# Designed miniproteins, single chains, continued (4), part 112

Each design is a single chain, and the fold is of that chain. pLDDT is the mean over its residues in the fold that is shown.

## One batch from the design tools (miniprotein)

Design m15883
Fold by ESMFold2-Fast:
Structure m15883 (fold): chain A 82 residues (1-82)
Amino acid sequence: SMKKTLTLYSSTSQQAIGNAQIIKSMGLSNISKIILYSSSKATPGIKTLAQTAYDAGTEFIIYSDSTNSDLMQQKYNDMKQK
């Protein structure tokens, strides 16, 4: 099957850490690209996620969005429950 793009949302460092755990649980063998929408660019959790993607050879793109953090948080919470 064709490799997929994974879209993640994070409004806090804790959510970025949670995203890293989701990635570790799912694996990256079927993911070619990760797109992260975040209200913060440089948290330890985001750095860990970026390193994990780099080590797996998966493209990693981060977009900083200083608006709609509540919406990002809701989307992240919905993703964690799936």
Scores: mean pLDDT 68

Design m15884
Fold by ESMFold2-Fast:
Structure m15884 (fold): chain A 72 residues (1-72)
Amino acid sequence: MKKLHELLEEMKKLYELAQKHVSKESAQQIQMLLNLVETLVRLAEKYGVTPAILEQIEQALREMREIYEKDM
């Protein structure tokens, strides 16, 4: 759980930076991915971390970083 919360905090910081540096469309996509990760973290807290939840979180985090890096 600690690792998932750490990744979520890193992505929240990325979203705040993205709002200043990327297009409105890219920022909205990053926000949608952040909302998905927040939901998956809450599910993992309640039901335990499954491989499927972890994989979905890791994929969403990769997509968020790719959007941010492409627009910088």
Scores: mean pLDDT 77

Design m15885
Fold by ESMFold2-Fast:
Structure m15885 (fold): chain A 70 residues (1-70)
Amino acid sequence: ATVEEQVENVRKALEDTLAAIDAGELTPEQVDYLIEKLRELKKTAPPEVQQVLDEGIERLEAKRAELRAA
């Protein structure tokens, strides 16, 4: 797979994950686990993928805070 394909796949997976959170399908603990996995992936990812992962982590952390407040 190309870096461009990897970026597209990460973006799609992130949007699907955010939709699942909004649908009430994920617990705060499951979101924490996903954030940790994205941080691990970032350590070995190309710069273009690292940027998308950083954006994703920030969005998931915000959703995690919302789930805890609910």
Scores: mean pLDDT 81

Design m15886
Fold by ESMFold2-Fast:
Structure m15886 (fold): chain A 104 residues (1-104)
Amino acid sequence: SLEELKKEVDEAIKNKDFERLREILPQVVALAERVLTEPGFSKEEQLEVLRIGLKIAKALGLSSTDPRLAPIEKLYLKIMFEYGEDEEIRKEVLRIQIEVAKLK
């Protein structure tokens, strides 16, 4: 589940388990591709996939231009273009960016 994936990523970041994060990254990228191509994902689910992907990228020290992150970047753009006028979605995206920036 998305909640279980989030807990696993948070634990791997806390423990500096970079090998586990590298193993999880392709799964999150595949999930982002599914969000981009399939209907039925809620706004909240889309934001959580974005959050997880950006946290892994930051923890692994990946550049925002890394080709492996292309689906995560496309998901960010999709959320901002579809929901950019929604103040609560803008606030949540900002919260995600702040959370990611605080990772060392």
Scores: mean pLDDT 86

Design m15887
Fold by ESMFold2-Fast:
Structure m15887 (fold): chain A 65 residues (1-65)
Amino acid sequence: MEKQKEIEKLLEEGRLAEVFARYTLDEIEKYLDPEIAEAVRKWERGEITFDELEAKIREYLEKKK
């Protein structure tokens, strides 16, 4: 599978921790929308919860339809 498709599949399956284990923030920013990279950076800074990060990612994936 292409990297972008694998990341999207893992996110849809709720395997967010595996995405961070396999890919860097720079790769996530490259293969996903910069809005998602910013949400991840906010979570890393402790500005949002993991649940809020997951919600933002779900919203992003829904908007792509």
Scores: mean pLDDT 74

Design m15888
Fold by ESMFold2-Fast:
Structure m15888 (fold): chain A 70 residues (1-70)
Amino acid sequence: SREEAARRIAEVLREYGLEEEAELFLELSKTMPLEEAAQRALDRAAARGAPASVILAAGVEIGKILQEAK
């Protein structure tokens, strides 16, 4: 379900230390597609100076969740 996918994406962001981005993602997910909300959250992480390796790893896991959530 969309709710389950959103929860899993937020958990991935938190596990990678992107807790502020997890909160942003959940708020954005109320008004836009999950893929767009996730991309905006990751873009904010990059702008804030999160390591590229963390952003890439989180993005890969989020991409897998989005593929399953069709």
Scores: mean pLDDT 87

Design m15889
Fold by ESMFold2-Fast:
Structure m15889 (fold): chain A 60 residues (1-60)
Amino acid sequence: SHMEKQKRIEELQKERDKLVNEIKALRKKDPSNPQNREKILELYKKLGKINAEIRKLKAS
């Protein structure tokens, strides 16, 4: 199902772009703030999972 894979990749790319923008916004704020630092780490973990799924879908 090439179309289903492509649709899923597009959805993941949209989610990735949203996470990247959120990380950029938080990094522009005071990075010494523990809440901002913790949130940035959580977002990077989510980004890693999305990138891994995109890679698997493209390789399949």
Scores: mean pLDDT 83

Design m15890
Fold by ESMFold2-Fast:
Structure m15890 (fold): chain A 61 residues (1-61)
Amino acid sequence: SLEELREEALKLVDEMLKAGKSRVEINQALADLVAKWRAEGVPLSDIARVAAEAVEYIEKK
């Protein structure tokens, strides 16, 4: 579901920020997550929405 994708993306971002990872490393991890979702047949519209929300979340930090 869209909610599960959102939770997965935000959890990944939070864990990486706590681990002191750079924005470049976080962006790479998000790209890997997007590739995984595409392989699983997740609609591109859902992927795009969650990716945009994850970027906004990082920018607020």
Scores: mean pLDDT 83

Design m15891
Fold by ESMFold2-Fast:
Structure m15891 (fold): chain A 88 residues (1-88)
Amino acid sequence: MEEEAEELAKKLREDYKKDPIKALSTFGKLVGETKLAMEEAKKDPEIYPVLQERFELLLKAAEKVSNAAKQAGIAYADKTLKEMEEKR
């Protein structure tokens, strides 16, 4: 689970670096769809645990992505400021 959460977070960090708005929107939709699927499967003892595990995996990845998103935002701001100073 932790290894899978780290791999998912790594992919989401790469997507965030390319397009942060699209990456966060896509991830949010995936989390929402998984939660809806869990509610629909709530009475299915075979499917519900699988969806619950997937939902927990997504939440763990989201926490890692949030930290990566902060780091990427700071790096982008620092790069922009440095480029502006070099052009003065």
Scores: mean pLDDT 69

Design m15892
Fold by ESMFold2-Fast:
Structure m15892 (fold): chain A 70 residues (1-70)
Amino acid sequence: SMAGTVAAAVGELAKVLGDERLSPEELARLIGEKGGLDAEEARRLITEATGGAPYVTPREAARALGRMPA
């Protein structure tokens, strides 16, 4: 699933930026550049998974995405 792919990419970023507070847009841009993912789709998924939080850490985002259905 796209959510699973985004979760994996965010999980890799969490190993480097663990507790950095980022907007969903910033996080999506970083994983889009690194993984060749659509940044807009990644941003939407991160926002949905985190309940519209204005800032998230990569670790929090990875956990939330991993809990999304399918």
Scores: mean pLDDT 76

Design m15893
Fold by ESMFold2-Fast:
Structure m15893 (fold): chain A 65 residues (1-65)
Amino acid sequence: TEEEAMRRAMERAKELGLDPRGAMVGALYGARGYSPEEAAKIARRMGLGGGGAELGAEIGRELAE
């Protein structure tokens, strides 16, 4: 589920020292088929960390596939 993807992305981001809120946003957009690069762009526009969003998007895409 999107909620599960967001939780996993947040925990992984914390472990790696990345922005957990960016990772949650990335996971949501990744689950919807957005690339890590697009998710990072969206997260940065929200004032969130792009690296976390890239990680989150990868996790979200894996859980959607």
Scores: mean pLDDT 84

Design m15894
Fold by ESMFold2-Fast:
Structure m15894 (fold): chain A 99 residues (1-99)
Amino acid sequence: EELEEELYRALEELAKKLEEAIKNKDREAALKYAEEMLRTYAELRGLPEEELEEKLELLRELYEEGESVEDLALALQGALRGLPREEILALLERNRALR
């Protein structure tokens, strides 16, 4: 679909912006682009509204708790892979143990 192609291009540009935010340790920009990527992905893949809201709340909770840009990016990657909240949190805990 034409819309799908536009959404893929938007997702690629957002991924580049998120990468730059991570490099600069800009937590505010990282959250903003992560939320935009998740919303774009939800539209592209037809993610249920309740699941999108749950994943957005998770990203915001991690940001308010002071989690790193790398942890915000990892949580986004888990959400984009369709992992449930508990599996994303387990992935973050595992990676925190390595840092």
Scores: mean pLDDT 82

Design m15895
Fold by ESMFold2-Fast:
Structure m15895 (fold): chain A 116 residues (1-116)
Amino acid sequence: MAEEKIKEIEEIILKDPKKVAKDLLDRSEEGLELLKRIAELLKGSEEVRKKLAETLVKLFEKHPEVTTLLLIELAKLYPEEMKKFLPLFEKEVKKRPELHERGKELVELLRHIVEK
């Protein structure tokens, strides 16, 4: 189930956010595999993308550094999938006043990356 896969991704990040950030920066096998798993979910239905957007905005609130790195790498490696995701992520950011400034900056950066 897509919801179970989203939860597994959340649990991987929450278990060791610093290790995940390092794996993403180093382009390790583990980092690339995590990005691929998320990209497969992004290729799914709009309902799956909406659930992923809600999960990733909550992760951005709790662990902004690793979540920012994750979204940047997804935008670089999977720009077509991220184009469909960004409007949903932006809507979730707008619902959370505490994320407004940082979330807006991230969305603008991700749009710039995806447009390349």
Scores: mean pLDDT 85

Design m15896
Fold by ESMFold2-Fast:
Formats: structure tokens, sequence, C-alpha cells
Structure m15896 (fold): chain A 78 residues (1-78)
């Protein structure tokens, strides 16, 4: 059963319309919540999305850290 909790800005939608900061903020919040609940696959996916957004904002160091975090979480999920 899906619980509908729609944030003002969806990470994927925000990224697709060029709102990279909104995409980053929403993706990080969602990833942290998923990680706290042990949903490592979901957390990894959203950290990767946050990394893509950080890269689009020109913050390559932050993007690298987020991609490494996502990879670690995907390994924990497998």
Amino acid sequence: MIKVEEPKISPGVAYSIGNYKGAYDSAVQTAKQAEKKGNYLTAGYFYRMAGDSARSLGNLDLADKLFQKADELFKKAG
C-alpha cells in the first residue's frame, strides 16, 4: 500500500525541468529517510540522483561523494 506523501518538488521532475537545487534538496531528504529505514536500494538510487543534481550545479566534489555513497548502499542492498 503506497502512502501518498508528495513533496512540493519531486526530485526527478525538478531535475527534468532544470531545477537542480530543488532536485538535489529533495533527493538528499528522500535518500536519508530511506537509509534510516534500511531501504538501501532506494537510498542508493536517490543519492545517485542527488549526485547528478550536484554535478549539474557544478559541485563535482559533492557529486563524487554522493555517487560513492550510492555505490556503497547498492552493495549493502545486494
Scores: mean pLDDT 76

Design m15897
Fold by ESMFold2-Fast:
Structure m15897 (fold): chain A 80 residues (1-80)
Amino acid sequence: MSEEERKKEIEELARKVLEENGITGEEMEEKVKRIVEAVEKNELSYGDLLTAVGRIGVPGLDTPENIEEAKKKILEIANK
């Protein structure tokens, strides 16, 4: 996968997590940028985003506890 393709997937996953938590409009795009930058800086993993939206597809990684923790990390980054 190219870096550009991965960035687009990260942006889509970030939008989904934010939208599911009531964040919409112009604030959405700024928060998406923060999440993308956090992934690039290794403060957040691509796997954390997949887990938060239930798309990881690996038995044992999509537990309610792991999903909640991943969402919490993403929202903390998005909110500063």
Scores: mean pLDDT 74

Design m15898
Fold by ESMFold2-Fast:
Structure m15898 (fold): chain A 89 residues (1-89)
Amino acid sequence: SLYDVVDEERAKEIVELLASEDIAARVAAVLEAATSEFTEEAREVLAKGLKELAQSEDEEVREAALLAAKGTGDEEVIKAVEEGLKARE
């Protein structure tokens, strides 16, 4: 394929990078989420993982999760993150 498609395993790595204390790793993960195509399984992993990160005690992790979700342009992934953020209200 001429495109790199994010599979389930890479989606898990993106979620882990977004929770990282390394700002460069978090920025790279947000950019990858915004510029990549995803398999169905990868989208499910992102929706679940980003929803959990949206409930983090770390505001920077919550912001990274929201930015990554918005970057995907996927309405289900965005909705999952919004549900996670609401669970903290």
Scores: mean pLDDT 82

Design m15899
Fold by ESMFold2-Fast:
Structure m15899 (fold): chain A 68 residues (1-68)
Amino acid sequence: SLEEIIRALQEVLEKIRELEEKGRAAGAEEIDFDIVDNKTLVATATRGDEVTRYEKELSEEASALLAS
């Protein structure tokens, strides 16, 4: 349903915000986001020559929606 799609999008946006805050707190100059295997949100945070990877698992509901 449309409501299920909205909830899944809200979850992804919330997790993006959380990882962005985490990267900024660590002094990241650039943060890039990707979704791997429709299951894991990945943030790649860059500070000069240092690259740090942060991950958050998506719910089964959000993952199933992305996989469809």
Scores: mean pLDDT 84

Design m15900
Fold by ESMFold2-Fast:
Structure m15900 (fold): chain A 89 residues (1-89)
Amino acid sequence: GKSLEEHIKLAEYHLKNLKRLLKENASDDRIEKAARNAILHLAEALKKLDKPNPKVDKLLRELQQIVPKRFDYLFEPYLNDIMRYRLLK
């Protein structure tokens, strides 16, 4: 399996790609795929953490701010991981 650091790097990569696609008004299919990949790797990082992590805090905040509301359902499988992580603060 991938390390915590690998999941953080992949989430950052897909988040950067998502920001670019949103700026370019790309198709919904491309935006959804980038958001899905960023959220997946964020969620895998969340599962590996027993204390707050500054990079993961930033990733979670930015993804929740920039992912279009029509794709909010992409967070649904990971709501328990997100809630658990927030309680670590």
Scores: mean pLDDT 90

Design m15901
Fold by ESMFold2-Fast:
Structure m15901 (fold): chain A 70 residues (1-70)
Amino acid sequence: SNADRIVDRIMDIVAKNGSQIDIDVDMGMLQIMQAVGFALSDDARARLRAMMTDPRMSDAQRAQVAALLR
């Protein structure tokens, strides 16, 4: 799904030590997509859970992931 593609993009940015701004933008897009009814796949949810243990994630980004996994 489009939401799963955004999760894949966030994972790639984190893996490459990329821009925190790009991560924040994509996290915001995921929240909007979830609010309008786009579901995350089980695979995307598992990847987001794995990201919560990544030391490159900020506390704010971990809180955003936790909200997405409700």
Scores: mean pLDDT 76

Design m15902
Fold by ESMFold2-Fast:
Structure m15902 (fold): chain A 68 residues (1-68)
Amino acid sequence: SAMDEAIRAQALEIARLRTIALAKKEFGKEPDSVEIEEVDASTLRGVATVDGKVLEEDLPSSFGKALA
């Protein structure tokens, strides 16, 4: 449904913003790249790269629950 699509889009955007914030906290600068992957129905993975160093973080996802 349109609501489920909106919830999904919001969850992905929140995951992206959290990953960027974590990279800034750990490395003190903007990441060169950010990618969000769906690992499973309950888990998103944020991947940020700063000066060739990769930061990965697993994030809870409301995404799978919105589709269940």
Scores: mean pLDDT 74

Design m15903
Fold by ESMFold2-Fast:
Structure m15903 (fold): chain A 83 residues (1-83)
Amino acid sequence: MEKEKLAELEKKIKELVEEGKFEEAIELAREAGLLYAAAIIEALAHYEKTKSWDEWGKRVREIHAEAARNNLSLEEVEERILE
């Protein structure tokens, strides 16, 4: 992915999340190949629906545990999906 396009996509995703437009943010992240970011946004959207920090924290921990289990950093997880 081109760095300039990635920066614009990240900015748009952040703006959508800040506006509470989680569905649009998830779709944009998936289209960009940012599957880790999409998973985190899905967890955040689930928190907004349930208002459960425990469920949100569990989903985030599962994503982090998978990255750690495979000896991948969060940055490496996104790079792996993009490449």
Scores: mean pLDDT 64

Design m15904
Fold by ESMFold2-Fast:
Structure m15904 (fold): chain A 144 residues (1-144)
Amino acid sequence: GDALAEHLARLGLEEIDLSNEGVTDAGAKAIAENSKNLTKLDLSNNSITDEGAKAIAENMKNLTELDLSNNSIGDEGAKAIAENLKNLTTLDLSGNSGIGDEGAKAIAENLKNLTELDLSGNDGIGEEGLEAIRRNLKNLKTLR
């Protein structure tokens, strides 16, 4: 959980995997504030909301790969990621609640370097969001 996140954040790692470790917004914030040079982060299957996603987005601008699948992230968190993490080439936001067309459109309009995107299992994403992605993300090789 969060104590492990705080410990690992201070080790100067280039990659952190804390999938299914019970990380909350507090743990995500600790990683974000202490691991600003991280290039790959896996926080899948945790308890992260828009607040934790915003902390990651505002602090971790060197991220090229981010997995936040199976958390509780909505449109506000997805928009924060889209507006701030311009170096992302791989993004997994599958299995989150509350990501809809507005979050998908923000990703499409901002994350032009994406080659892999997974938005599966987001109940609010419809045809408009998927069309925006296909139209705007010219380098995309994998969409799920």
Scores: mean pLDDT 92

Design m15905
Fold by ESMFold2-Fast:
Structure m15905 (fold): chain A 94 residues (1-94)
Amino acid sequence: MKPKGTLTDQTVSSPTVTITVKNELDVKAWKVTLEVTQPGQPRVTKEAQGLPGETVTLSFPITGTSTVKVTLENLDPGKPLEKVELGTATFTRA
């Protein structure tokens, strides 16, 4: 089953955006990758690994408007690596 999640555009007052991810798929290990794009800034990639049912938190600084792409990868041994985009959302600092 492909992960289904809703990422919603948000206005944030904090100088840091925090995204929390939990993979409920029956996999031995997984990796989440955030690709953050901000105007005038280099693209930032953040990643973390988790176990089944584990919650992982990733954070990045926001200066104005950021577009974030969330990708999940299955790391099971003997299964082909599957990369699934969970979605893309825009975060704007107030």
Scores: mean pLDDT 71

Design m15906
Fold by ESMFold2-Fast:
Structure m15906 (fold): chain A 89 residues (1-89)
Amino acid sequence: SKLKQEVVSLQAAYDINQVGRDFSQYQLQKYQEEAEKLKQQSKVTGDEALQQAQKAQHRAQLFQQSEQSSQKAAEETKKKLKEKEEELK
């Protein structure tokens, strides 16, 4: 039925989004760690290391914003999936 097809499609979308979110969180952590290392280095080596630390922090912030948007999209998809599954019962 159309409802069964919609449930399958929504589940697939949710699963794909979840994998993407886990990867984004990993990348965010990695860039935050890189920014912290460069920040410590800037205390010893000066302006270039500080500039690189700021770029790494900015990159981490962009990933955090993207992850938050993906989280909202995943929750919306999960809600729609639950509503469609209830309609099938």
Scores: mean pLDDT 71

Design m15907
Fold by ESMFold2-Fast:
Structure m15907 (fold): chain A 63 residues (1-63)
Amino acid sequence: VPNPEAVLALGEEHEAAGDLETAAKAYYIGIQELKSLPPSAENEAKIAEAEKRLQALLEKLRA
């Protein structure tokens, strides 16, 4: 059963702890789970925010 909220929360915890690689992986999984749910304005907003955070983390990991 997809649980994108728990996966995204895990990503936020790892990001706060400085584990950017694990945080990026969690955000990626959470985005995929959100995309598997029925489309809604709320889910679209959550996907956009998670994608923005993932992009920022990937940029930090490349530096």
Scores: mean pLDDT 81

Design m15908
Fold by ESMFold2-Fast:
Order: structure tokens, then C-alpha cells, then sequence
Structure m15908 (fold): chain A 79 residues (1-79)
């Protein structure tokens, strides 16, 4: 039925958003580990600046993760 197709499409969109969120979370966690290691081993301004850039990138990915989770919730609310 058309209603069943709409539900299927909303589930597909929600699952896509959740999969995207998982990938963003993994990337943010990897960057967080990377800049923490740089901070521990960093005797140069170049490495400190790189750590700061990675921290900013990790935060941006965390913000996108939250947006993807909210988008998935909105799709699921319509089912």
C-alpha cells in the first residue's frame, strides 16, 4: 500500500541517518585519540597547532553526529 511504502521510505531514511551518525562518531573518536596523543608527545608549536585543528574537526563531527541522530528521530516519529 502507499502508506506501507511511505513507512518503508521513512525507515530507510532513518537507518541512513543512523548509519551516518555511527560513521561520524567513529571519526570523531579517532580524531580525539589522535589529538590527545599529539598533546602528550608534542614539543613543537606545529604539533600543538595540529592538535588544536584535530580537536576542532572532532567537535564539528560530534555536532554533525547529534544532527544525524535528531534527523533519524524525526523520521521515526512520522512512522
Amino acid sequence: SKIGDDKSNLMQLANGSLSGADLLKEKAEKLTLEYNELRKKSDTEEKREKAKQLEAEAQKLKDLYDQHLELAREYLKQI
Scores: mean pLDDT 85

Design m15909
Fold by ESMFold2-Fast:
Structure m15909 (fold): chain A 74 residues (1-74)
Amino acid sequence: EKIKEDLKNYFKTVLKLDDATVEKLINSEEYLRDYLKNVAKLDQASIDYFLDLINRYKVLQNKEKIKKTLEELK
């Protein structure tokens, strides 16, 4: 849906990932966790924060808050 497209655009534009990688990241929590830890080299707090965002986007309709939070992700 619209929030999913916003997340795809963020990964594509900010993280410069290809479409195949973006699809894997948004559809698989295990792949996302592994990618953030081993490829992006984020600390545990940032990884947990990102996973919380993905869960919130799936269960909550507050797309504006989620978008702002993603823009502030370190």
Scores: mean pLDDT 66

Design m15910
Fold by ESMFold2-Fast:
Structure m15910 (fold): chain A 81 residues (1-81)
Amino acid sequence: EIKEEKEKLRKETFEREVELGVRELELAVELTVLKPYEEDPEAKEKIEELKEELKKITEELEELRKEYEEKLKKLEELEKK
């Protein structure tokens, strides 16, 4: 049944969003802690690594939401037939 597929899609997408969101929050906290030390070369290098990781997570979240919208639309179209 298409309703069960929609529920499964929402649950799987939500679980993935939570996982990525938690990691995003952890990286944001690390950046906040390191920000006062940005004049230190080691801290500056770590800040750049954390920023790059945050960028990748943001891109992954955007792609996940886009895939969710695409899959949801396909399920809605199938429900009409």
Scores: mean pLDDT 81

Design m15911
Fold by ESMFold2-Fast:
Structure m15911 (fold): chain A 70 residues (1-70)
Amino acid sequence: MREELERLGIEAEKEGRLTELLRNSTPEERRIMFRAAADYAASQLPSYVDKALDKMKKQKELEKKLKELE
């Protein structure tokens, strides 16, 4: 059962419906699902940081090109 609740929490987090799922859950189910969703979100942080760094690099290249057009 715990593994099923963990999967439901992660899936709801991916779909942006975690809050709705938690409202319809018992306190025990809520703790399990929330922790799984939080762990999943934390695991995505490296990917999010990498995407942010790529965006910053592209912005710096664009600024350099604009200065060359002066």
Scores: mean pLDDT 72

Design m15912
Fold by ESMFold2-Fast:
Structure m15912 (fold): chain A 94 residues (1-94)
Amino acid sequence: MAELPKELELFAKGVEALRQGKYDEAVKLFDEAIKLSKEPSPLLLLARGEAYEKAGDFDKAIEDYRKALEVASGINPTLARYAEEKLKEVEEKK
């Protein structure tokens, strides 16, 4: 496509915000990308969960990782496994 989809643009900006330690900004960018998505995206849920985890919001991170695991289960084994691993890691931080 000649232009990036808005969802993908927001996702890329969110990833860059995470890399820069701007966790609250990353959460907002991923939240906007999720709202533009017609279907729950396990990748976007994982990304927002990681942003919540880095921001110290472990409860919201757990909710997003659980939803990502549910959505990815049976569809994308790699993302499902990653979500399960992240869920275990964040539950150990409580």
Scores: mean pLDDT 81

Design m15913
Fold by ESMFold2-Fast:
Structure m15913 (fold): chain A 109 residues (1-109)
Amino acid sequence: AEARARRLAEDAARSARSAGEAAKEAARTGSPEKGAGAAISASGAGAGALLAGRAAGTEEAREQAERAAEYANEAGKYAIEAGETGDKEKGEKAAEYAEEAGRYALEAG
């Protein structure tokens, strides 16, 4: 099931990228709704990474998936704050955490 793990990892990485871009837009517009949407995408990226790690079936893949989920959680937190405050730095931090979530998600597959 190597192909399934890779596909799940790639889907998670794409969701992480979308979350980061959405978080920057939430900060730019000061939109709590856009911040919440970015957090949902980040949560999806973390869940996807965990599924990829399970599908890969190695301890190393599970550890990478757990790191992806941790970074995705931080990305979601900063995305919500970015939308609520319009703070560009919080949007940029959310995007940085989302990028790391995507990297670890790919390593999980």
Scores: mean pLDDT 88

Design m15914
Fold by ESMFold2-Fast:
Structure m15914 (fold): chain A 57 residues (1-57)
Amino acid sequence: SKEQLSKELRWVMSEVAGLVLRMLQAQFAGDKETAEQLNKEIEKASRQESRIAQQIR
């Protein structure tokens, strides 16, 4: 349902925010490998967010 998709969208958006924070922390620590891996996970989660948003429209 659209209500369930809206809830899932909010959850995914929160996950993306958390991943961004972790990526920034890795960058500040000089851990480029971890930062790059987190960046790829952010891209994956952002694609999921876009797919859910498209289903709601």
Scores: mean pLDDT 83

Design m15915
Fold by ESMFold2-Fast:
Structure m15915 (fold): chain A 89 residues (1-89)
Amino acid sequence: SEVEKNKKKAKKYLDEAIKIFESGDFSRENVERIKKLLEEAIKYAEKAKDYQIVGDAYNLLSFIYRLRGEFEKADEYLKKGVKYYKKAA
């Protein structure tokens, strides 16, 4: 189904972002790659209504913005993640 295809794409993008994150290399290039992968994960997860993946992606985005010193954006993404986790429950 289209829902299953979108869920699979979302999970693939999230897993790729997590792998880069877990490498511990927070170079500008890797940070930008993580951001793009997480934005794609959110896009496909929202289409699939997989709110747990949306929450996970926003949580990781929050952390990445915090690493950049962009605390206001980090807080906004953290709040979005919490909202989507509540939707998943």
Scores: mean pLDDT 88

Design m15916
Fold by ESMFold2-Fast:
Structure m15916 (fold): chain A 82 residues (1-82)
Amino acid sequence: NEIVQAFGELLKKALDASPADLVTFVRQAKEFAKTLSVEQLQQVRKIAREQRKLAEEKGNTAAARGLRELEEYLDRLIEEKG
């Protein structure tokens, strides 16, 4: 799915982002997520979790926190749309 792939590429950028850029990426990711179906949101949530684990492994606490915030937001959207 091209939409899920595009979202995944956006989330990968979080690992290289400054704290200010992370805030922007999380905001943009939340807006993008509003346009997705429940099935697409579940796939994106999985990608966000995988990227958060990578951030944790690299010791990037800011990226891990931002990606966790996004995971929690995606969970809320899934509940609201389902």
Scores: mean pLDDT 80

Design m15917
Fold by ESMFold2-Fast:
Structure m15917 (fold): chain A 64 residues (1-64)
Amino acid sequence: MSTTEILTEGLRRALDAFVAGNVAEALRILEETKERVKETGSEEEAERATRTLEAVEASIRAAA
């Protein structure tokens, strides 16, 4: 499983949770996804994915 696949799947699951009204679950999924990305990808891939996940997390927190 690639870093891109982990990121894409994590973002989909987090978005589904957020749309369902479960902000806490969405944030938890993003945090779990960051951990998986760090374990699977190169340092550069992990940094890029982490920045994307942190931006989405900030947006969810601002919208909640």
Scores: mean pLDDT 80

